# Ledger of designs, part 64: designed miniproteins, single chains, continued (3)

Each design is a single chain, and the fold is of that chain. pLDDT is the mean over its residues in the fold that is shown.

## One batch from the design tools (miniprotein)

Design m10206
Fold by ESMFold2-Fast:
Structure m10206 (fold): chain A 68 residues (1-68)
Amino acid sequence: SAMARFRQNVLRVLERMSESQIQIFLDNLQARIAALNAKPTLSAREQRELAQAQLAIALARERLAALR
């Protein structure tokens, strides 16, 4: 599935990141989710972006915990 490919791509990127780079990545994703959630309506593209960002945050947090 497209989501399974997205997951594998995020995991490969995270494996190459330092703890500080993962934290910046998380901060940027959290800021984008907050911006999307502040909107009264979301387009189909923005809904997909929100789902992907939420998955990326979960994976980044898991990776960060494993490094600590």
Scores: mean pLDDT 88

Design m10207
Fold by ESMFold2-Fast:
Structure m10207 (fold): chain A 94 residues (1-94)
Amino acid sequence: DELERIEEALKKNPKENRFGLLVEAAAYALSKDVKPKSPEIQELVEKIKNATKEEIRDLLRELAKKYAPEFLNEGFEKAVDAIADTIYEFKKKK
C-alpha cells in the first residue's frame, strides 16, 4: 500500500521532508478515498475535506512554516498554490 509506505517514511524520518510526506499522504488518501492509519494525516485529510481552496492554501502554508520554513519564498508560494489546486480537485471528485 502506497499510503502505508509514506506513513512508514514519516515514522522513520520524522524531521526529514516532513512537509512533502504529509502533503503526499493527504493527496493519496483523498485521491483514492482511503483512510490513513496515522492520526496526524487523518486530521489533515478531514480538515481538507471541509476546506475551501483558499483554506487549503493557508493550511499548506502553515505546515510549511512548521516543517520547511527555509523554503518560504516566492517560488514556494507558487508551488503551494499548485499543490492546493491539485488537492482541491481530488477532494471534489469524492
Scores: mean pLDDT 76

Design m10208
Fold by ESMFold2-Fast:
Structure m10208 (fold): chain A 100 residues (1-100)
Amino acid sequence: SSLEEEIEKLLEEGGRLVLEIYLAAEHRDRLIDQARELVRLFGEAVKAYRAKDYETAIEKLEEAIRLAEEIAREDPSLRALTERFIEVARKTIELIKKKM
């Protein structure tokens, strides 16, 4: 469906953004563990969505948003990337809710 296509496009964009955050953070010892966890949480959200477990997908996206906000507070140079991710993740949650 067109809704499923839009959600998959947002998940692809979100995946690119968490990897960009990870690559930016890999040269900053304090952030690498948080960035790795962000990649993991987003991956779990994608897997849950594809398994039609929408409640878990939303929960993992909300956890990823909180972690992205923490990364931005710890390193303001990552704010542009984390804000883009948060916007994409919030839009993804809203569209997943329409499938429930």
Scores: mean pLDDT 89

Design m10209
Fold by ESMFold2-Fast:
Structure m10209 (fold): chain A 65 residues (1-65)
Amino acid sequence: MEELARELAEKYGLSVEAVKRIAEIVLESIQTGKSAKEALEEIAEEEGVSYEKVEKVAVRIHLLM
């Protein structure tokens, strides 16, 4: 996870902490069936990036889990 978090952070211009939070949200969404959209939108706002960028990172993490 740590290595993947650094790679995604560098590629998408996010902090490592933001990538870790996205991974936690994705894992919770998978386990509960709850939509991740609202939580991912909050991260996009906090990091000053587009929701589309955060969503791409979330999809990448999901495919690697």
Scores: mean pLDDT 79

Design m10210
Fold by ESMFold2-Fast:
Structure m10210 (fold): chain A 74 residues (1-74)
Amino acid sequence: MSEEENEALGQELLDAATTGALKGDATFAKELAAVQKKVAELGKNESQENIDLGKSNAAQQMQYIRDQIRQQLS
């Protein structure tokens, strides 16, 4: 993965998590699915195990960011 692709993915993940935190769980699930689809597209030449790990890591990071934002808004 290029440095530009990695930076773009990181920004999309942060934006998706923030949008999901503010608009609710249905929006979060939709944004998470979009990020995981992009992880699969970027990892198209990787093993399925590495793609699944990437999707899992993205989900964990997005959930953590969502929970931190919601905690600060409480």
Scores: mean pLDDT 79

Design m10211
Fold by ESMFold2-Fast:
Structure m10211 (fold): chain A 100 residues (1-100)
Amino acid sequence: EPEELVEVDDYLGTLLASLGITAPVLTRSQLREALREYLKRLVPPPEGVPFEEYQIDIKKDFDKYFADFFLSYLPDGKDVVTYEELIDALLAAGTRPVPR
């Protein structure tokens, strides 16, 4: 299947613009990789811990602005996530498929 094109909401779009990503439409895969690289830079896992196994405590690992930002995309009460769970939440709540 061709890669799904997605549009981002204004809130997530503001975050992406701060990373130098100004394209209004991206493939889901491109957005996933951009978010993964951003999160690795913002909250690197401890030495020796694989990225897929590290659990991010949103309230502890991020400053208040980013904690509030990411919590807005997560289910109520879900404040400890893996990188992939956080990326999936951002994609699910912060993007819409492009029609056609």
Scores: mean pLDDT 72

Design m10212
Fold by ESMFold2-Fast:
Structure m10212 (fold): chain A 111 residues (1-111)
Amino acid sequence: MEELIKRGEELYEKGLAEPAGSDLALTNYLFAAANYAEAGDYEKALEVLRAAAERHADNPRYKATALLMAARIARQAGDEERAEALLEEAVAAAAGTPAEAAVRAAAEAIR
């Protein structure tokens, strides 16, 4: 578990060091959250994904991607209410954009 937490920290720092809106920044945040979740630190995983969503606020697809992963992790943690709120937020982030249909389909698959 220590190695997963340490890897999560390293990946989160790498994500922060990348330019805002970059694919590599998003990828590093998603892998950081996955490592924290695998270690059982769901709150830290959700914190990282919230930071990712905020950092990609100008990119609806990337913001929605971070929120969809957060919803999946919240469900894994047994927090169905938080998961549903995150799914709604992801759909709202993509609303009126070319990403809307894909995000709605992904949200339905997570439900």
Scores: mean pLDDT 82

Design m10213
Fold by ESMFold2-Fast:
Structure m10213 (fold): chain A 69 residues (1-69)
Amino acid sequence: DHSKRLEELDEAMKKDPEFLKKAEEYAREKEAELEELAAKMTEADREEYEKYLLEILKKYEEMKKEVEE
């Protein structure tokens, strides 16, 4: 459930301003890529788009571990 993972990341960002800053910087870098993918997305591309979102979520989780260590 990626919504639960997003909630956990949101709470982590609220508790750790360093993580929040890193997450915002990463989001800025990925925003253009996500917008491009969403704009050209067809039903066939949806599965790939979801995989890409999960990879981004995974990167946020890696950043959370890095700042917590």
Scores: mean pLDDT 73

Design m10214
Fold by ESMFold2-Fast:
Structure m10214 (fold): chain A 120 residues (1-120)
Amino acid sequence: SELQKIIEKLKKIYDEIRNFYDELLAKIDAGELTVEDVKEFKERVNKALDEILSIVEKYLPSLVERVKKKRDEVNQLLDEMIKAAEAGDLEATKQALERAYNVVLDIIKEIVDEIEKKLE
């Protein structure tokens, strides 16, 4: 099934984002975080969101504007994370990271749920 393959792709994107999140949290907790690590995380998240948006444009066109708004929200939080990291504020960096991660998870969950409804 085409739609089943898309669900599997979204699950892989979810697993990759979770791994990036876990890696960044480990660096924060170890006191090893660099501003470059945070910028690289933003690039990796946006690459994943671009793949998600391509899926949404093809299979869920009614959700495109909602996903674009959520992507903008994620990028605002990631920019807050970069600014906090540049200031050496590890607590603010961690809070912005957790907020951005949760918005990305909510996007993926909503898209998976809507695709699964098309399989029923």
Scores: mean pLDDT 87

Design m10215
Fold by ESMFold2-Fast:
Structure m10215 (fold): chain A 58 residues (1-58)
Amino acid sequence: MEALVEEVAARLVAQGVDEPLARALAERLVTARVRAGTPEVSESEVAVLTRAALARQA
């Protein structure tokens, strides 16, 4: 779980998302996936979160 959170957060930060927001979004996404029984995060899901986070920062 921790490794997935760090990976997703790093991807968001690389795209310009602030680190605290990136970590919060990554934790929420990974937790939701674990609860669904599939602790796997899709590339499209990360892309959607990135766009939403950047829009909120603007």
Scores: mean pLDDT 76

Design m10216
Fold by ESMFold2-Fast:
Structure m10216 (fold): chain A 85 residues (1-85)
Amino acid sequence: EVEKKLKEVEEIAKKIEEILAQPFPSIEELLKALEEVLKVKATFDEDRNPHFEEELVEKAYKLAILKFSENEEGIKKLYEEIKKE
């Protein structure tokens, strides 16, 4: 089940990466595109960071951001976090 969860997170993250590769004029338009493609609603925390109410989508978004920024150490840490659940 852990491997299935990881694969699902990676598949969602790939879709997010495709969206992040497109030019958006604002963060609001980017979030609307993410909500439409992922069929989930984004919310903002106290620091105005976007969060997704679905756990797998939230983890996938974090993974996509880490991959987009080429943060290999962060990617490894997130994978270990997913495996520990």
Scores: mean pLDDT 74

Design m10217
Fold by ESMFold2-Fast:
Structure m10217 (fold): chain A 110 residues (1-110)
Amino acid sequence: MRERELEVELTPATAAAGAAMLINFMLEFARETGKAVEAEVTTSAGEVFRGPAAEAARRIRELGERAAREGPERVRLRLVEVEGDAEETIRGVERELEELIAAFRALAAA
């Protein structure tokens, strides 16, 4: 079973880029494996989320939005391939990436 890990610091200045980097890391892993992906997201505050990559991508988007408002947070993302086709994982994670881009565009336009 293939596993990968990435740790990123989200600051108010880097939150959009850092969150996008984590979400793209999930997309690359799903595309490379051709398998469904489960993720673990751990924050420097001690928060832990485990679940499907699409739900983890949503959590990362929320963490990016929080870091932009409230200040720096370190996020560790661990990915594991699981039984299933990558297609549903890819669609779900891509939707959360689009939502992240829309949220930060709206913030920049205000």
Scores: mean pLDDT 85

Design m10218
Fold by ESMFold2-Fast:
Structure m10218 (fold): chain A 89 residues (1-89)
Amino acid sequence: MREREAEAARRVAELFAELARSLGDDEAAEEIRRLGEELAEAIRAGDIERAQAYDDRFAEVARPVLERASAEQLAALRARLAALRAEVE
């Protein structure tokens, strides 16, 4: 399960990074993508403390992006996240 969980975390980060880039925030997009990669590696390593720390930081960076997004952009993100969850099941 660790590999599927790690890949899911990376793909979630890519969706948020894409949203940030669509808003013209390339710096936030790069930070989110980096945090997604770090979270995926922590999950693969079984380092729960490191994974939790990266997940917390990811939420902190993603919050301003979500606040600036339009209702249409948020609906698209939610639909893509729902599709990803269905795929992982």
Scores: mean pLDDT 81

Design m10219
Fold by ESMFold2-Fast:
Structure m10219 (fold): chain A 81 residues (1-81)
Amino acid sequence: SADDLVEEAVARLREAGFPEELVEVVREVLTMKAQGQYNPPEELSERFDRLYRGLSPEQFAILHEVVLEFNRRMAELKAAA
């Protein structure tokens, strides 16, 4: 399910040692995407941008991979419905 994909992405970020505040913001953004809402509220976008700027290059690569994998699997799930 879409909720399972959100929890899987969040678990990967936690295992990689990401700050819990960033993990929760990513959970909110991915949950909105799973519900078909692609334009997050300004406050949520600002929180994400602030946390994103604090990441190392290695953390950027992991986050990018996790988000791309989530988007790919969501597209597959939607196509199967």
Scores: mean pLDDT 80

Design m10220
Fold by ESMFold2-Fast:
Structure m10220 (fold): chain A 86 residues (1-86)
Amino acid sequence: MSAEEAAEIIAKFVEDVKALVAEVGLDLELPEDPRELLDTLEARLDEIVAAVAAKYKLSDEEVETFRRQLTGAIAKVRELLDASEG
């Protein structure tokens, strides 16, 4: 994967997360820095998952799937950020 491809994936993730938080009506200030944004998402993970579940009336299975997908995406973006600094 090129550094440009990694940067595009990170930028899209940040955009998608900001859009999601706005759509579910969370009173959450997201940092502009991707690393600080990831830290905020990890700290507020349960709150974000609960807001999405309430907004879209998710089943327990769908809530677990969304949590796993979001956690996986955070881990992937963190790995891309770490690789770009190493």
Scores: mean pLDDT 80

Design m10221
Fold by ESMFold2-Fast:
Structure m10221 (fold): chain A 73 residues (1-73)
Amino acid sequence: MLEGDEIKELKRLLIQLGFGGRFDLDPESTVQDEEFRAAVRALQEALGLGARVAVDGVPDAATLAALREWLAG
């Protein structure tokens, strides 16, 4: 799971992907608040992780692997 500055980097990426207009994301904060969790849930739904990974707003290794594959394509 992501911690510290990795959370900031994920928030910046979520903002670049258009989630910053839907959720109040602070790219300078390491806090995993409700807005961050809601944005990660929206990302998990968009990536189609559903039945393989819980749509729970936690940026786990499976979520990050799917995001990397999606960005590479």
Scores: mean pLDDT 73

Design m10222
Fold by ESMFold2-Fast:
Structure m10222 (fold): chain A 83 residues (1-83)
Amino acid sequence: MEKRREEGLRLISQAETAAKQGNTDEAYRLGYEVGRLTAEGDGETDYRAQMTAGSLLGSPDPTVQKAARAFIDGYNEGFREGL
């Protein structure tokens, strides 16, 4: 319900900040948490996570791109474990 969506959006915002700072470990961890929440059936969180990942992958900074890939890897693992 609403609380899970609010938590998911908060985690996505934190993951975007971590990735923009080049913090790959934190981006992965936050991606994992977002993936778990999405596996519980929140399509809005899934859509926002995909938009954020795409935006970060479009960064000219290779450090940010690396963190974006870490976020995606974490998201995929969290989603798989949340199923």
Scores: mean pLDDT 80

Design m10223
Fold by ESMFold2-Fast:
Structure m10223 (fold): chain A 120 residues (1-120)
Amino acid sequence: MKREEMVELILNGEADKALELAREALTSPDPEEQVEAVRLMGALARYGKADEAIKLVREALDSPHPEVQVAAARALTEIAEVNPEKAKEGIEDLRRLLQSPHPEVQEAARRALEVIEKNL
């Protein structure tokens, strides 16, 4: 049986470092690096970092790169599964993405809104 409490303490230390690295990666001119940082934010919400993750994910929803906006909407879906009340803070940003000229961005935003509403 896994010693879950010890694993969580270790992961909490790594999660803080991962958040710091992801903040730096979001300032990268490389959208692929930004996408990976945003995906990590969605995962980190499951390790007690939903408050920090939502702030960075909301910034990523305003990205000029549609691939980063898609990743941010998907990360917000992950946050909604763990903390739907916190994910609610991103609803207005997702509604703006429904007007995106990029169909993939529109679909990711619609899916994230469905998951948030279902978990509220």
Scores: mean pLDDT 77

Design m10224
Fold by ESMFold2-Fast:
Structure m10224 (fold): chain A 83 residues (1-83)
Amino acid sequence: SAIELLEEALRAAEEGDLDKATQLLIQALDILASQADNPAFAEAARILQEAILEVASSTDPEKQREILIEAARRALELLREHE
């Protein structure tokens, strides 16, 4: 599920495995984007898409880690608020 992928991405980013975290966020984005008729899924997908693009544009590993953690956390909170 997207939630499980986001939880694993958050753990990977916290451990400093930025490549794994990015890959997991891309997988979560694919699932959420396929269900974008749901406003919560569309907003979560937007958050992840923006974060992935920002990470790709940065050469600072510390900034990349912060972006990945924040994106995963925000997406998880948004999805947990929806029934």
Scores: mean pLDDT 85

Design m10225
Fold by ESMFold2-Fast:
Structure m10225 (fold): chain A 81 residues (1-81)
Amino acid sequence: LSPEQVAAALALVRETLARMAAETDPERREHLMVETYLRLAELGVPEEVVARIAELLAEADRTGDYEGALARIEALLREAS
C-alpha cells in the first residue's frame, strides 16, 4: 500500500469506529462496517487486509474496545505497506 492509501484507510477506519461508538442500533453498526469494507476495497486495500480489518471491527463492536481495534488496524496497514 502507498502512504496515501494507508492515510486514507486510517482516516476511514477512525471515522467508522467513532460512528460505531455513537450508534446504539446493532443493525446500523453492521451497515457501517459493511460500507467501510466496500470503501476500503475501493481504496485498493487488498482482500486479505480488508478481511483482517473486518475481524477487528467486529471485535470492537462486541467488546467496545475501539481504541485497541484502531491500534491493531494501524499496525496491520503499516505491515501492508
Scores: mean pLDDT 85

Design m10226
Fold by ESMFold2-Fast:
Structure m10226 (fold): chain A 61 residues (1-61)
Amino acid sequence: MNDEKIIEAAKKTAESLPSVEQIKVMLELVKRAVARGEISPQLGDKLISILEEAIKKKEAE
């Protein structure tokens, strides 16, 4: 599924990003993509959750 590939890419990218600031930039890009109708709200919510968890994990380390 296209959604599954996007989710996998987002997880991999979030794990590879060295800073919380870069993850926050990706979070804003996802929000804009949802607003433009390029990503479904359901997919957007999943991507936002993944990115927010990545931020929390980095801030806790």
Scores: mean pLDDT 78

Design m10227
Fold by ESMFold2-Fast:
Structure m10227 (fold): chain A 65 residues (1-65)
Amino acid sequence: MKAEVKSVEPSTVVAGQTNTLRVTLADGTVVDIPVTLSEVGDYTVTFTHDGKEIEVPVRVVAAPP
């Protein structure tokens, strides 16, 4: 069953760095997910928590020069 995401912080992460996404689901569940994304772009990160599939939109930006 797919879970609905109410909010995610941060919604923007830096490429090549490990970031922890705090995801709040529509039912009030809060999940902290460590992610490392190496390629710049807009992504949907999919993970499973408590038997539910969670899709989180995240933007990946280049590291500052």
Scores: mean pLDDT 77

Design m10228
Fold by ESMFold2-Fast:
Structure m10228 (fold): chain A 87 residues (1-87)
Amino acid sequence: SHMDALIQQIRDLVEEMIKDPSKADELLKQINEILSQLKTSEELQAAIDMLDKLLAENKDADKRSLIEVESLLGMVRMRRWVLEKEE
């Protein structure tokens, strides 16, 4: 599905950032562009689940990369919460 393709693209970019922190600035730009395409509660929840899993699987990763992933996760959670509060 289109959602699965977007989530996979985000996952691949986040994993590359974790693997090579020197590319973080470039990869974050791309990650944020794809994340901006997620509009539904279901799409945002899929991104939350994926990012949360990556954090759990990469506890020993570079500190900057972990902070950036936690920041992305917080932003996506906030976007989903706002969307569910909309009447």
Scores: mean pLDDT 86

Design m10229
Fold by ESMFold2-Fast:
Structure m10229 (fold): chain A 102 residues (1-102)
Amino acid sequence: DVEELLKRLDELIKRAEEIKKEAEKKNNELVADLAEQIKETLESLKEQVRKAAEEKDEERLKKIEEVIDHIEEMLDWLEKNIDKSNEEVSKSLKELSEKLSK
């Protein structure tokens, strides 16, 4: 449902804005920057949902929904790390990258 996806995107955009504001208050610049980048990605996805709906591209809509699910997980991670220093957040991201690279 296109309207449901667009509503979900609007709710996630608002959530990303709130995370950015809280991170800025706590001087967590890395989390604030990541939240802004996620917001921009969500705004782009909103445009992609509209185009896919006009083209009746059900496969593209399904792929967008999967990306939205991953972004939701990233926002959960940012909220859990909002109270951490930029150094601690950077270290956690590096450890995750090293783990993925083996």
Scores: mean pLDDT 80

Design m10230
Fold by ESMFold2-Fast:
Structure m10230 (fold): chain A 81 residues (1-81)
Amino acid sequence: MDKEIKLALAEIYIAIGNLDMERGDVEGAIESYEKALKIAEEADPNYAGPYRNLSIAYEKAGKTDLAEQYRKKAEEAEKAR
């Protein structure tokens, strides 16, 4: 129950981050995606999280090193399927 509720909440934060990206609020999007990642990891340590979304958002924010780190995490999570 708690796990399912937390994963649903993480999905909501991903959706909020996506809306922030659409309106050009890259920093707000990063904050929302980071909240989603934290909640998802607390619910299920093996959950892939919004790594790809964070990679794209950090790239748009000019934080290239962080963008590359999350890109690698997204690739690892995608290969674990």
Scores: mean pLDDT 80

Design m10231
Fold by ESMFold2-Fast:
Structure m10231 (fold): chain A 63 residues (1-63)
Amino acid sequence: SGIKEEREALEKSLTPEQKEILEKIRKGEPVYKDLTPEQKAAFSEYQVKLGLLKAREYLEKHK
């Protein structure tokens, strides 16, 4: 399956700033007030893609 490769490619496509935002979210820190509208849109797209990829991983694991 290409799921692992897609996940690695998605993570590698992140800017240093986006990686920092993800780490803050994982720690439960408030970050959305610090984002521009453009960054919020890009980050929302990233989160949708990551969520779909995690759903695919879950389905593959539970076959």
Scores: mean pLDDT 69

Design m10232
Fold by ESMFold2-Fast:
Structure m10232 (fold): chain A 61 residues (1-61)
Amino acid sequence: MPGTPTFAGVLGRLLEEAILRDKSLQEVAEERAGVPGASFEGALELVVARRDPSLEVTEPL
């Protein structure tokens, strides 16, 4: 079950979005995970597991 663990990359993107939207990092992570009121760690792990393309830049093959 190799997922691409870009935890730092996802965290960085969420932080950037939080700053741009004047929101907390936790709130943005919850919105992206679709789990409002979840723990920050749980929401962030879910977002990373999904490999949301809007939070990670990848080059075409």
Scores: mean pLDDT 63

Design m10233
Fold by ESMFold2-Fast:
Structure m10233 (fold): chain A 86 residues (1-86)
Amino acid sequence: MKASVFVSNLSKEQAEELAEYLRSLGFKDIRIHSDGSVSAVGELTEEQAIEAARYAISLGASVMIIFDDGSVIYGSPKTGIEKLNL
């Protein structure tokens, strides 16, 4: 399923580690922004998205994954993982 991934509240080192993780999932268009946030677009299963969200939260980050069907997975260390359908 086509997904857009956005992760924030990362150190530079954590952003680089997350970018390599996303690259291992087959993402090619990965961007590390000057504020330490990471964005990527690619294809992701719901299971892979939940695993990516858990990994981001383990780094202390906030994450939002938007699928082309309108479903959203977001999470942070404060909220955990939440799944919404739009």
Scores: mean pLDDT 80

Design m10234
Fold by ESMFold2-Fast:
Formats: structure tokens, sequence, C-alpha cells
Structure m10234 (fold): chain A 75 residues (1-75)
């Protein structure tokens, strides 16, 4: 198999894993943070930093999806 095709398959596997794990992991983490928010003495700034980290993780997954779609469209 051509090396480019092997890399495409690896990207598809990573995409499937991200679709299954990343949304669930983010939802669980967000739920836990909200549940214990009042018990954690987090400053407004620290809370915002955590939300930005979660949002960046989501954006990274969306960017990976976009690159895979662009590759598939090139077929």
Amino acid sequence: MKKEQEEALELLRRYIENEKTLPVALAVQFSLLKKYEEKLPLDEEQRRELEELLERAREKAEEAERRIIEFLKSL
C-alpha cells in the first residue's frame, strides 16, 4: 500500500477515536467541574483559563476533522 494511503488510514483511526473519546471526555470533565465548582476556591481568572483549555481541545479536534475532510475531498 502507498505510504500516503497508510497515513490517511491512520488519520481516519485518530478521527474515529477523537469522535468517540474527546466529546465524552470533555462532557464528563465539564460536568465534574460544574458539580464541584462551588467547593473549589477557584478565582474568576482560573475558571476562565479552564474553560479556554477545554475550548481549545475542542477546536483542535475540529481542525483535525477539517483536514481529514479536505483530504477526502481531494480523492
Scores: mean pLDDT 58

Design m10235
Fold by ESMFold2-Fast:
Structure m10235 (fold): chain A 71 residues (1-71)
Amino acid sequence: SIVASTLKTMSLTAKEKGDDELAKKLEELAKEAENGADPDTIIEKTKQLLTEAGRPESGESLAQSMRSALS
């Protein structure tokens, strides 16, 4: 899944930057996506998570990119 792959990449990036909490949450969302969770739900959760982490622009950009990939 493009959604799951993107979330895994973001989790690794967050971990490299020392944001272990964000990395863990992104990895959990990636696993949910791989296990057949609704893509729209995963995208919305990702947007909320990034907004809470102080990255609302990244969340919006990512949500738009993922929705475009699913269309």
Scores: mean pLDDT 77

Design m10236
Fold by ESMFold2-Fast:
Structure m10236 (fold): chain A 100 residues (1-100)
Amino acid sequence: SLLEKLKKEADELFKRVVEMAKELGIPDEQIEKLREEYKKAKTPVELFHFINQLRLFELQLRAEKEGDLEKVKEEYQRWMDENKPLAEEIRKLAEELRKK
C-alpha cells in the first residue's frame, strides 16, 4: 500500500517535472539521468528520497520560469512541513531496514 502510493506519486511528479524541464530546455542527458535514478528506487525509503529530489528540482525549475526565488523557497518549506509525518514514517522504516 505505502509502496504503491509512493510509486503513483513519483510517477505523477516525474511526468510533471520532465514536462517542465523540456519546456525550459533542460538537456535530455539530465532528464535521462533522473529517469535512471527513478528506475533504481525500489523501496519506500528510496522512492521517498526520489520524490524529495523531484520536488526540489520542480521548485528550481519553477524559480527559473517564474523568477521568484523567495516564493519558491516558501512553497518548498510548506511542502516539507506538510509532509513531516510521512517523512517520520519513512525514517522509522529505514531504521528497521538498517537493523543488521
Scores: mean pLDDT 75

Design m10237
Fold by ESMFold2-Fast:
Structure m10237 (fold): chain A 100 residues (1-100)
Amino acid sequence: MPSSRQVFRDIMTQAFQRFHDARVQSIDNGDDPNVIDQLGQTMVRQFDQMSTTMVNNPQISVSQVTNMMISVLSSMYQQAQDMGLSVTAQRLQELIQQIQ
């Protein structure tokens, strides 16, 4: 069974991979790279905050980390939708469904 740190790293890695793939496709579709990069910077900051939380709370459970990751990804999904980044939103939604 994976540890809470392993679950965090695996979801974070998948989120960045999906975001990168979505970014390539979004640019090809004519979306503004600056808007995509702003959302990407927000995602980096959110994961940095979560990493700090995990360092300060070594007893954090897999369930707690998974729920926190779903909350961050759901927030990023909503922001992507609001920005009109449909490809990015779809990729984030697929990841949320995979980890729920």
Scores: mean pLDDT 86

Design m10238
Fold by ESMFold2-Fast:
Structure m10238 (fold): chain A 72 residues (1-72)
Amino acid sequence: MTPEQRKKLLELVKEAVEKLQEIFDSTTDPEEARARIDEVLAEFEKKAKELGIDVSTVVDALRGQADAAIAA
């Protein structure tokens, strides 16, 4: 991975985290929260793929954490 790819990936991670925090702060319905989280993660994965980076493991981990948080 190039330094440029790493920098852009960190920017994408920051953007995704900020969007996830907004969803948890504003959404009270678990089903709606899960759908919005899925959209954020799908866009993150798409943008990372455009940079040639496979983030499937990261996306899976974030999805698991989000599902656990919604269930709590």
Scores: mean pLDDT 76

Design m10239
Fold by ESMFold2-Fast:
Structure m10239 (fold): chain A 73 residues (1-73)
Amino acid sequence: MRSGLEIVRERLEAAGKDPEIAELVLKYATYVSFLITDPREVTEAYNRILDLAIEAESVEEAKEKLEQFVKEL
């Protein structure tokens, strides 16, 4: 469910990402956990959210990519 999210800030910091991106990851991961009831699908969504956040070059890009992902669920 919330697997790995507690270390998200440290992982994103190590990748040189803005701390605001970690806050966005936590926000959207929490939102996804209310939409998806299957634990496997939740884990896959969390991995996708982390991947999108790591790929993003800015807070704005991370926000747009995460919002788009959630819209397409």
Scores: mean pLDDT 74

